# Designed miniproteins, single chains, continued (5), part 64

Each design is a single chain, and the fold is of that chain. pLDDT is the mean over its residues in the fold that is shown.

## One batch from the design tools (miniprotein)

Design m18207
Fold by ESMFold2-Fast:
Structure m18207 (fold): chain A 81 residues (1-81)
Amino acid sequence: MPLSEEEAIARAKALVPAAKAGDTAAIREILRILNSVENLNAELAKRAGVDPALLTAQLLVANEHYLETGEYPANTGVTMP
């Protein structure tokens, strides 16, 4: 069940700088938030051979865009084939 968008955005926004600096705890928390908000399935990332932490880093970029603009980029740069 998705969290409220405002709460999820606030929490993710607070963690973005630390996650970009390589704080894995912040990256993992953002992944948890992304799973709730965007219905992202970390299992799909693993099935594709992508490390969930790496996927989270890519999704962090996409979600930072969302946090700034209120929209997700359409299928670009999240987990590129």
Scores: mean pLDDT 54

Design m18208
Fold by ESMFold2-Fast:
Structure m18208 (fold): chain A 77 residues (1-77)
Amino acid sequence: SYDDYIKKINSAKTKQEIINIAIEFVKDVLKKYGFSDEEIEDAINYLKERFSQLSVEEAKKYAIFIANKAKEIDEKT
């Protein structure tokens, strides 16, 4: 659930933990919506690059932003 994802992100202690949690979440969401393996890989590579530039605190905020956007899409579909 989105609540479980937010809880995991808030509980993470390192940037790598945040990245791993966010990537797994995005893979699951994109796969559910029928994106191709290539499209998913491109999205994940983009996210890894974005997260690499962020602090731990900024990474948590970005991961939560991703979840909120995914939830908005899910509620409209």
Scores: mean pLDDT 83

Design m18209
Fold by ESMFold2-Fast:
Structure m18209 (fold): chain A 57 residues (1-57)
Amino acid sequence: MLVELTDSRGNSAVLPEDVAIQLISKEEGEDPEEVRRRLERDGFYRSERTGVELRRL
């Protein structure tokens, strides 16, 4: 599944979901399982710390 990753500066990229989850996990220290679960439930994830967003396409 493809997701759009948007950073806090408004730059966006379309990536495979697993790749985007791993990037968020590595850069922000988020649990990749929690990011995945939120995307599955909501179709959307936002980091409260950095404002980085993932949206399912």
Scores: mean pLDDT 80

Design m18210
Fold by ESMFold2-Fast:
Structure m18210 (fold): chain A 88 residues (1-88)
Amino acid sequence: SAREEYLKKLKELEEQLKKAPEQNEELKDLIEALKNEDEELIKKLAEKYGVEPEIVRKYLKALKGELSKEEAEEMAKKLNLDVDYAER
């Protein structure tokens, strides 16, 4: 499912960050927002991706497995994270 695919992708991103934590601030902010639901980090990510904070919150819910497959795919497409996940 899209939910399982996003959770797998998040784990892969966390591994990438552990190998090179100083090279990707955006991945660090996304992971911290997912873990802590920090409103300021959510706003920062929304500004970075050019979307509203509500879309980032829905994406974090998708990563936690709280959204439907269809909603998760729509959010991924809006954030330009992985087009292949959104089309499958």
Scores: mean pLDDT 61

Design m18211
Fold by ESMFold2-Fast:
Structure m18211 (fold): chain A 60 residues (1-60)
Amino acid sequence: SELEEILAETNRQLAPLGARAELLPDGSLRVVPGPGATAEQLAEAGRIVAEANERIRAVL
């Protein structure tokens, strides 16, 4: 599914930032911080997830 592709691509982008994306019941994504992730890494992860959520809204 399109949602699975977006989630997989988002998690590939988040892995080097020490974060992952979690799929919420409403179909949106949230950032889950990993141990040792910096404020800058979490801010970047937030931007990536916001872009992913915009793509999800476009296909719903």
Scores: mean pLDDT 82

Design m18212
Fold by ESMFold2-Fast:
Structure m18212 (fold): chain A 71 residues (1-71)
Amino acid sequence: GSLALLEEALAFVRENADDPEAVRAYLERLRQENPHDSVLQAALTEAIRVVDDPEATAAALEGAIRALRSQ
């Protein structure tokens, strides 16, 4: 589900904070593989927008995870 994929994306972002191009490629691939998951699409689009800032990228994914957990 969206939550598990976002948690995996957050872990990848944290492990690759020094490589924004690897993070961008990973997040873009995840978007392409999940075209019908609107929640995941929105969260990944925001994370990609701020991808050059690893803390902002992690914060965007953490925000999406928190929102899903409150539903």
Scores: mean pLDDT 86

Design m18213
Fold by ESMFold2-Fast:
Structure m18213 (fold): chain A 83 residues (1-83)
Amino acid sequence: SVNQLINEVTEELGKLLNFNPEQQEQLQLELEELVNRYSASLSEDELLQVLQEGYRKAQEKADELNNVEEVGRLFGRVFANFE
């Protein structure tokens, strides 16, 4: 499910980026907000694909991501550019 993937992405990126519990909660809320915003235009399968692509790019750019806001902006760009 989309909610399960949000939880998994939040946990794994939180570990990778050394986020504390408050930062992990903030990241989860940011991803939930993006999913809610795009749920009217993307199917569940497309939401899963765009979350996985965002996760892949965040892993690739981990050394460049210093806070939740930067991760949120990266995912926001991935969602906005998804076909």
Scores: mean pLDDT 87

Design m18214
Fold by ESMFold2-Fast:
Structure m18214 (fold): chain A 85 residues (1-85)
Amino acid sequence: MELEKKAEEYRKLAEEYEKKVNDINQQMRDVAEQLEAEAKRTDPEKARKELNKKGIELSKQANDYVTKANEYRKKALKYEIELKK
């Protein structure tokens, strides 16, 4: 009973962080599209500097969430394997 609840708890946490990673990946794609659009404009250097800062911040957040998602997914799998024995 407790192992099943632990598996569900960690699976839910992994899914929550995976959703956050997907949301940040979408924001990073939006930044990449803006960088591509700005490269075609009259002053791409200034725009690129600000967008690159935003991209770095999003990348750090994504790495944090990926790490947490992976940790919780591994914990969920460990309890799921235990339940199937």
Scores: mean pLDDT 78

Design m18215
Fold by ESMFold2-Fast:
Structure m18215 (fold): chain A 82 residues (1-82)
Amino acid sequence: DIEKMRQLQRKRDEAEKEYEEVLKKANKTINDAVSKKQELESTNYNPEELNKADQQISEANRVIEEAAKKMDELNTEILKQK
C-alpha cells in the first residue's frame, strides 16, 4: 500500500529530525559530563561526583539508543512495504 508507505516515510523523517535533536542534547550532556570526569580524575577525585557524571552519560546514551531503535523499526517497516 503506497499510502501506508508514505505515512511510514513521513514518520521516519520525523523520527530522524527527533534523533538529530536528541543527539545534539545528549552530545552536550555527554561532553559536559566527560569534561567533569576528566577534571575529577586529574585534579580532585570524588567518587560521588564521578558516579553522577557516569549516570548522566548512561542516561544520554540510553536516549540516543531509543531514538535510533525507533528509526530502525520504521526503516524495517518501510522495507516490508516494498
Scores: mean pLDDT 79

Design m18216
Fold by ESMFold2-Fast:
Structure m18216 (fold): chain A 88 residues (1-88)
Amino acid sequence: STEADEEELKPAVEEAKKAPNNTIMTLKTSSGQSGIVIVVKDLNFIASMPGSLSKEEIIEAVERTAKLALEAGAPEEVMKEMIEAVKK
């Protein structure tokens, strides 16, 4: 991360490490900001997003993250399922 948000999300990242593979979860930072965390343990990939985003912004962020994961060799079917879950 290019910003101080990394330190605020540290407890959320530790909690995400305990989550099952291919999990989308909502976590809250110590500053009171809500975030969405995507866990793809097959690639040791964890991504977090600000919880102040609208549903459309969250979908865009998930699609962007899924594209990066696919480029890194993540299963396409898993990424598709994650995107569809957010679109509901």
Scores: mean pLDDT 59

Design m18217
Fold by ESMFold2-Fast:
Structure m18217 (fold): chain A 77 residues (1-77)
Amino acid sequence: MEEKIRELIAEALVREVGLDEDTARGIAGSLVTYAKEKGLDREQLVELAARVARDLAGPEAAERLRRRIEEGLEELE
């Protein structure tokens, strides 16, 4: 589960923010680790990823990133 969420966040960062794959994977890994240590749920982890996207590429990129991650998670049912 954590691996799949990490992959979804990394892919969303590449596609919506334009980060290279290594940087996106690093950020996704850090966010997942932070959420785990703080006891954050999946929704809060997605919100953290959206915040990072907003800071790097603006509010529209953040909204597209959030939607992409949510769609990917919904397919996992």
Scores: mean pLDDT 82

Design m18218
Fold by ESMFold2-Fast:
Structure m18218 (fold): chain A 62 residues (1-62)
Amino acid sequence: SAEEDEELLRLYELMESQGWEYLGEEVDELGIRFAVFSKNGKRIRVGLHYGEAYLRAKELLA
C-alpha cells in the first residue's frame, strides 16, 4: 500500500543517513523479501515487513 511504501522509504532514508548503502532487494530460501544494506564491509539483510524492518534497523543503529 502507499502507506507501507512511505514507511519503507523512510526506513531506507534512515539507514542511508546512518552510513548504510542500499544495495537492492534479495529473496531468501523461504521466499521472504529483504532490503540489503552495506557499511564498512559489513552486509545486512532487513525484512521488508514494516514492524520487523524498523525494529531490526533500530537494533543495528544502537
Scores: mean pLDDT 71

Design m18219
Fold by ESMFold2-Fast:
Structure m18219 (fold): chain A 66 residues (1-66)
Amino acid sequence: MEEKIEEEILISLGRMWAGLGDILASQGNLEAAKEAYEKAIEIYSKSKSPEAKENKKRAEERLAEL
């Protein structure tokens, strides 16, 4: 159960940072958006779950679009 709880926390935190990155990018704050996406990628990298890997890939793609 501990590993599952850690995975859920990491995915939730990563989603929060990625979502913040999306909002900042839409506002034209590219530097803050970059920092938010980098934080999301860092958080997702701590997880081995397929969901975290997919979310990490999406955050990396968004960062590359900036």
Scores: mean pLDDT 81

Design m18220
Fold by ESMFold2-Fast:
Structure m18220 (fold): chain A 77 residues (1-77)
Amino acid sequence: MDLALEELARRLSELLGLPLEEARRLVSAAHFENKFSELREAVERGDLERVRELVEEAREFIREMEEQERLAAEAAA
């Protein structure tokens, strides 16, 4: 599974021109949302519209997680 995540992250990075570290975070988020297979298939097919949709969903998920972490840190202060 780790190797598959890394391979998809590299392909996503090349396809969208994203930094590899950002692509890794997006792929991990898609995996948590149980959308890894959909993202992998879209990347393999070169379906840029579907890839962008899944990437935006992954970015929103990451944003929600970061917001929750920030609010928790503020509440603890």
Scores: mean pLDDT 79

Design m18221
Fold by ESMFold2-Fast:
Structure m18221 (fold): chain A 62 residues (1-62)
Amino acid sequence: GMEKYKKAVELAKKLLKENGGVLTMDDLRKIAEETGVSLMEATLAASEALKELGLPLSSIKG
């Protein structure tokens, strides 16, 4: 549901801050596994986190 997606966005923001503004495919898998969203939903959540932080989509690597 929407609650899992919101958690995925917040986890993506946390990982972006910890990684110096970059997310890898392994980070996207971790978001999906920890929040229970699909890998596609984790990717969308990461895109939303990037938008909210003012970072480019090229911050997702691999």
Scores: mean pLDDT 84

Design m18222
Fold by ESMFold2-Fast:
Structure m18222 (fold): chain A 84 residues (1-84)
Amino acid sequence: MTPVEEQSKKFEELVEEVRKAGRKLKEAGKDEFARKVYVKMNVALGKRNELMTTSKSDEDLLKGIEEENKYVQKVLEEAKKELE
């Protein structure tokens, strides 16, 4: 229920939506695009883990999570556009 917890919940939801979109891309025969989406998702997951261990303040952690949420949102939008 902290701002960090709220942004973390949003991150997990966005990652799950990207996984669903990647699965739909594979079902549509767009395996190469699905692979690129999964690579970008894994980069965001790695950056999220790094923020959890390297952030020196709750404010720095929150800002970092918000930027990763923006990145994952763009990945999701790119995947959805490819599915149209």
Scores: mean pLDDT 82

Design m18223
Fold by ESMFold2-Fast:
Structure m18223 (fold): chain A 123 residues (1-123)
Amino acid sequence: SDLVNELIDLETRAAEWATELALDPNASRTERLLFGSLHVTELSIRDTLQQALENNELKKGFEVALAAEEAALRIIEELDVAQTPAQRRAREAEALAIKAYEALLNEDYETAKKILEQLRELL
């Protein structure tokens, strides 16, 4: 429960960070598209995890979250946006989130906790 609540908080922080970057007056059109897409994805994952926690369907929630983070990473790669520090940080955050959900699905909670600590430092 505490670990899932930490995930919900981190997804909320990721969405807020993405919103700030998408609304930056100096952001390029490509950066606005990327960070706007990440904002929607992270909020969707947060809502999925909240519902999964309420319905006692955490494994299903983690499967949906993993698929959504993998889709987000593909968007970053297809847009070739890993050129600024913010874009590289977004790619690293998505890669860590994928590894965290994979660890959770394998019931490797020790690995998941370590990855979430890295993700907190990045966000």
Scores: mean pLDDT 84

Design m18224
Fold by ESMFold2-Fast:
Structure m18224 (fold): chain A 65 residues (1-65)
Amino acid sequence: MVSANVGSALLFASALWAGDREVPRNEVSGHSFRGENVSDEELEEALRRAIKAALEGKPVVIELE
């Protein structure tokens, strides 16, 4: 339920711009790398998440990709 300002499109877009623009910093930096972004522990957590989120089979099948 919306119970705040009337909804200033300008203000809303401004907030998204600041956040969205700053967020893609990682994308331009290319931080998605092994040992930095995907560590031994992180890798396993990502797999567990994929099991239900993106995958319905098993991470073993996905890894064989």
Scores: mean pLDDT 42

Design m18225
Fold by ESMFold2-Fast:
Structure m18225 (fold): chain A 97 residues (1-97)
Amino acid sequence: MEAAEKAREAAKRAEEAAKKGDSRGAARAASEAAYYAGKAAESGDKEAAREAAEAAERAAKAATEAAKKGTGVDASRAAGGAVGAAGEAWYARRQAE
């Protein structure tokens, strides 16, 4: 499923951004992973939906860790994005079950 593949790619970008201290990039990638996890859940492919949801959860976790290392307004905005991504990932996983 293309959506699950894109979710995994976005999760990898979120983890890479987090390692570089790019809290905004990590949050953006986490939101992208969550979006594709939602698309995978809508497809009816339970296995692809689970894989995509797991990728989105990893991305949200990476974005949250990146936000903790940042300071100021950008870190605060990144934290908000990570929370949103985690919620979307949770919802996608719940639909996959």
Scores: mean pLDDT 74

Design m18226
Fold by ESMFold2-Fast:
Structure m18226 (fold): chain A 60 residues (1-60)
Amino acid sequence: MEFSDELKEIEERAEKLTPEEQERVLNVTDSDTKENVMLAAVIESRRLEERAAELKKQRE
């Protein structure tokens, strides 16, 4: 699988994860597997986007 296709698959998996499963991925302190690193990055990116949207929504 090409890297771009792999990344999209990881993004889809991150969307299907429950909040509890997302916390488990983010709390992995050992073994930097490529898939786990990409999942953590996607989850963090989405949380930052959601936080930015909330801050903008609270502003007039």
Scores: mean pLDDT 69

Design m18227
Fold by ESMFold2-Fast:
Structure m18227 (fold): chain A 80 residues (1-80)
Amino acid sequence: MSMVEKLLKLTNTQLALQAKLNKEMRTMDDAQAQELIDRYVAQVKEEMAKIGMPQDVIDKYVAQLRGSLRKTYAFIKKLN
């Protein structure tokens, strides 16, 4: 129960940040987008650490998240 609640809270925080990122990415160059992605990934990493996730799980997840966000940015750029 407690861990599921913490994961749900993390998911909701990630969704809110993703919406903000999508809006901001439309006006960014590649360097600005990379900095924003790095800040977001760092925030997710910190939040996962706070809920007691193992370091190897955090590392794998943030690597996948970074790749996903870079792909999303490339898609947004293609639409603009």
Scores: mean pLDDT 76

Design m18228
Fold by ESMFold2-Fast:
Structure m18228 (fold): chain A 67 residues (1-67)
Amino acid sequence: LAAELEEALRAGDDERALALARELLAQGRISTVRELLRRYAHLMSPETVEALERMALRAYLAQQEAA
């Protein structure tokens, strides 16, 4: 799953990247999603980067509230 997200980010596949990131975030793998965004954000559209950052932030906040 993380490798698949990396491939989608490298390819600039916005739709696939959003879907795969959503699954990783649902699994609590927030640091993995953030690391891949930090590395490959320059290959993505600004709108997709904003959406992914927003998703990661929401997942992080939900995890903090659950703790």
Scores: mean pLDDT 77

Design m18229
Fold by ESMFold2-Fast:
Structure m18229 (fold): chain A 74 residues (1-74)
Amino acid sequence: SAEQQLVQQASNQLSQILQDSAKQKLSAEETVARLDAATDALLAANPDLSAESKAQIRRTADLYKALVRKEAAE
């Protein structure tokens, strides 16, 4: 479905932010801020997404933020 494609594109965009932040050697705080900003923008641009799709996008963002924070603690 178009909604499933949009959720996949959101996941890809968040993954790209993670990769670009690593290439730019950004701090964990800056990377998390960029992930949060992108998540908020994606959800604001797509208000009619199902609750399940919105939750899936948020879970992907939370996973990436957790990975960034874990790596920064090591």
Scores: mean pLDDT 87

Design m18230
Fold by ESMFold2-Fast:
Structure m18230 (fold): chain A 90 residues (1-90)
Amino acid sequence: SKEREEAFKYIKEAAEEALRYVQELDPSALPRAQKWKDEILKAAAASPEKGIEKMREFADELESDPQLAPAGRHVRELAEEAEKKIKELL
């Protein structure tokens, strides 16, 4: 459906912004962040809800690292905003 495609787009844009933020904070974390982005998009392809959940798991992992904790908080905010937009579509 168009709503499902738009939901996927919101998650993809949020995941791309998350990757950029992690890279800006710690370029050495880029391979780790790229793997998480790939997992988020794979989950989102199955369902928007799974994509959001995977994005929150990424935020939790980033927040466990003191250097990446600010990125984790930002990723959590991106997940919340994407979820809000998706709920308005579905």
Scores: mean pLDDT 85

Design m18231
Fold by ESMFold2-Fast:
Structure m18231 (fold): chain A 86 residues (1-86)
Amino acid sequence: SFEEFLKKQMAEVEKWIKENLDKEDAEKVMELLEKYVKALRELLAFYKENGDKEAYQALGKKKSAELKPLFEEMQKILEEAEKRKK
């Protein structure tokens, strides 16, 4: 199922983070990732419950704006960690 696939992918991502980042960076990236996954679940739940395309698009735009700075922060941490690895 999708939930089983998502859980497996999350476990692999968490393992990679733990193996490749220091504890502080790992904790920060995990917090950002959890916020991202929560927003995706909220969008999926809204879509299933409402089916209203206009309302779904409005929520999607709002969540995208909220997630963009979190994604950028996560990417910066990952890029800095990769530079330290070299």
Scores: mean pLDDT 74

Design m18232
Fold by ESMFold2-Fast:
Structure m18232 (fold): chain A 120 residues (1-120)
Amino acid sequence: LSPELAALVEELARALHEMLQELGVKTAPLELILAGLRAWAEAAVERFGEEETLRDIQFLLDAIKKAKGAGGLVGYYHLVGTDERKKNNIPVTVSEFQVALLDLLDAKTVEEAREAGRRL
């Protein structure tokens, strides 16, 4: 990764980890989340190019930073599925993206994190 892209990936990992901690979600440590997101970014650059990957990361960073203000990220509950959805009898459909994200958030090793990241 370029230095600019590497720095933005690190910022995205920190923003995501901080958001999840504020929501009380127990996740893999920052270092593993970073390893997974770096593997995702490496794969994305290969498939889509660096300029598009930079724009995607910046868009996600801006979305996370703006969403912290007034009641949290409702979209997070849609992405991962929650017990609250089960209580309200809402069908929980888990996509391959959601499975990969949950695997990354539950990673115990760098290799598990990188494998999950590549599937995002």
Scores: mean pLDDT 72

Design m18233
Fold by ESMFold2-Fast:
Structure m18233 (fold): chain A 90 residues (1-90)
Amino acid sequence: DKEKKAIEESGLYVKKAEELLKEAKEKFEEGKLTKEEAEKIIEELEEMLEKVKKYYEEYATPKSKHLFEEAIEKIEEYLEEVKKLKEEAE
């Protein structure tokens, strides 16, 4: 089940992206988030997003399409939040 594996891995990327956002927010609140650290998190989120988009292109079916779209939307939301934190960081 290549499609099932792609769905499961996409879900894991969403969870990892959420964890990265939580780490960035926690460090930002503590005044410890640097622009360099925020950029590293952005790069990781962009790599995860690209991976899920490739899964969508290769494995999505009419029945599973929405699951990949939801994963992409979530990672894009987290990415934009970290970008905002980077703008506020020193």
Scores: mean pLDDT 86

Design m18234
Fold by ESMFold2-Fast:
Structure m18234 (fold): chain A 81 residues (1-81)
Amino acid sequence: PDPLVASAEVTDVRSSGSPEEREANLRRLRDAARASVGLPVPDALRRLVETVQATPGVLSARVRVTLEDGTVLDVELVPAR
């Protein structure tokens, strides 16, 4: 079975727009990261990719995913626009 996500932290977001728009984008990405906890890695990554693709103005996001076995994944997500 795929390992489960123990924690997910948004470590960097590059976003265009106003400070308010950037804050909203960061909040959306953090909500998606939180919602990925307890999911298998493929499902967590799918959710994060879909959120980045669906969030206007996000240029890139970096998420640190820690698995239940202590493995750390540092993932960079770049939307295809």
Scores: mean pLDDT 83

Design m18235
Fold by ESMFold2-Fast:
Structure m18235 (fold): chain A 62 residues (1-62)
Amino acid sequence: MSEEERAKVALEALEKINPDLAKLFREQLDAGKTLEQALLAVSGKDFDAAREIAEEVARKEA
């Protein structure tokens, strides 16, 4: 799975959990940050949500 596809899965999952975190994640990606950097920014606000999103992305890649 490409990094772009992984970012899409993460964004869709975040929008279901918390639209404010999805906005933060999208802003990080739009600024040219990597998926890892965007997830790190989300983890600073809500670590449990970031972990759940990482697990969702991993599940879709399997």
Scores: mean pLDDT 79

Design m18236
Fold by ESMFold2-Fast:
Structure m18236 (fold): chain A 85 residues (1-85)
Amino acid sequence: DEAQRLLALAEEHAKEAEELLKKEEITEEDVEELERKALEALLNGLRYGRLNGEAHPAASEEKAEELAKKVKEYALYLKENKPFK
């Protein structure tokens, strides 16, 4: 089932992005990977909702645009300020 595959991919990418945030040292490459993984999770969740007729909680179309913007702003903030070690 393509819808279930997209859901699994969205969940996997979201988990990978969250694990990147737990690193003691975040590199510029990690920030770029985090942004990519988080955006992929949001897009796959939206595709799941369109195919399955049920909105993924974090990926409804109205919320996904705000989340994508926040993820991008957060990744840029990490790249600029590098607050973690």
Scores: mean pLDDT 62

Design m18237
Fold by ESMFold2-Fast:
Structure m18237 (fold): chain A 65 residues (1-65)
Amino acid sequence: SPLKIPMKALLYVAKREGLSDETLECLRARVAEDTLLTPEEARALLLECGASQELADRVVDRVLE
């Protein structure tokens, strides 16, 4: 896919959508801030770090606006 999500943007939106500091720290520990993610990779990462499916979908949708 030509569409990529910068990890910095994912972290910013995740914080704004109310994800916990624990989830945000998990995201930072797993992926470097200069990484570009596909929407599928971003959802998978959020789920692995303890976000619900609903929160993961909301965060990714908001980043893609």
Scores: mean pLDDT 83

Design m18238
Fold by ESMFold2-Fast:
Structure m18238 (fold): chain A 68 residues (1-68)
Amino acid sequence: SRVLSGEELERLLLRLYLDGLINLEQAEALAKELGDKPVSEDEFLAKLKELGASDEQLERARALIRSL
């Protein structure tokens, strides 16, 4: 499983935002809550789901994480 930290998390958040998969509030929440330590794919997706992401958004985010 992919582990995301620091710059990799920032790049993922930027790509998700530019693709319209998350809004600015979701991006800021993810950066604040997950940006202080390495985070797994499952932890990232669980947090994104808590922030209101649909199943389709979660699947696209998973695919993007795996392409990093």
Scores: mean pLDDT 79

Design m18239
Fold by ESMFold2-Fast:
Structure m18239 (fold): chain A 80 residues (1-80)
Amino acid sequence: MKELLEQAKKALKDAKESKELYEKYKKETTPKGATKYTAAAVRRSGAGFEAKLILKKAKELGDEEAAKLAEEAIKVAGLK
């Protein structure tokens, strides 16, 4: 369970950081900004996908804390 909780925390952190970068570079009009915006979008989607896998496993194991963090990560990643 501890490993799953740490994975959920990491996914949430990654989703939050990628969301901040996505919103920051969304305002950029330069080619460099567009590249960073795309990279942030890919990272955000990846974090959300990992969070979905963690959520499924957390529900199977009854890890309510990991499940809650994974659900938050999915929401932050925009995968509703």
Scores: mean pLDDT 78

Design m18240
Fold by ESMFold2-Fast:
Order: structure tokens, then C-alpha cells, then sequence
Structure m18240 (fold): chain A 113 residues (1-113)
């Protein structure tokens, strides 16, 4: 159900916050993704939301996820980054990708209703 996907996304937001606390360099981009994700969830909860509003909100999430992914990839390619920092950067990328995947699934369910 849509509510179950929203609950899972909230778990991933909390995971992302914990990961970003360990790599402060990614905090700005991570906070922007969290904000965009919360705004998309509000559009999903609106029974009168238009297709345009849903797609625009998803596009914003995808743009912020891409920025976070690019910033995290800089850490993966940094020869001065620790093994721990690189592992956390991979976890951040994977968590952001999972958020985007679940939001796309949520959009498909919303449009099918």
C-alpha cells in the first residue's frame, strides 16, 4: 500500500540522517534530498494532486538525489578519504537510490488509484 511505502521511505530518511552525521561533507546535499522527499510525500497525500504536481515533485527529488550521488562519488574517488568514509559514501548512494525507487513505486500506485 501507499502508506507502507511512505513508512519505508521515512525509515530510509532516518538512515540517511545517521549516515550524513558520520560524513558532514554530504550534509547539505542530503538535507536537500530529505526536504524534496518530504515535499513529494505531501503531494502524494493530497487527494487532489495533479499529474503535473506529482511529476514536478518527483523530478525535484531526482535532481537532489543526483547532486548527493555526485558529491558522494567525489569521496569514493578521493585518495585521502578513509575506507570508513568511502563505505559510508556507498551506503549514502544506495540509500538515496532506494528512496528514489520507492518514490517511483509510490507514484505508480497513486496513479493506479
Amino acid sequence: SLDEIIEKIQELINKLKELMAKVPALREEGDRLIEATKEFIEVLKDPNATFEELYDALDRVEEEAQRLREKATEILNDPNATLEQKQIARDIINTADEIVSLLREALDLKLAE
Scores: mean pLDDT 89

Design m18241
Fold by ESMFold2-Fast:
Structure m18241 (fold): chain A 61 residues (1-61)
Amino acid sequence: PSMTAAERLIAAGLVTAAQLAEAARYQRANGGSLADALVRLGYVDEEQGKRVREILLASAP
């Protein structure tokens, strides 16, 4: 019933749906966190990556 982590990240203006899809694919192939994948791919910087981690933690069930 709540927003998904993906929807929260897009709503926060941190990433686009396309960037998030690429980062999720990278994470599936390489492991690690979605935030790390976004930083690795250059879609967000380290500070934005920390904010992504905060949103993901806040979205835990």
Scores: mean pLDDT 77

Design m18242
Fold by ESMFold2-Fast:
Structure m18242 (fold): chain A 60 residues (1-60)
Amino acid sequence: SDAALKQIEEIMKVYLESLHKDKEEQQKVIAELQKRRDAAKNPLVKETIDRAIETIKKAI
């Protein structure tokens, strides 16, 4: 759906912006993404968030 695509785009933007942040700010981004995951209903949106969180955690 268009709503799911928009959510994925927003998640990708948050992820890309996190690459320019320090470790403490990256942890805050992870917390924000976890809240988005809890609110999400679409499985693809949840999977995109999970992947983003995993990738940021590996960078920390």
Scores: mean pLDDT 82

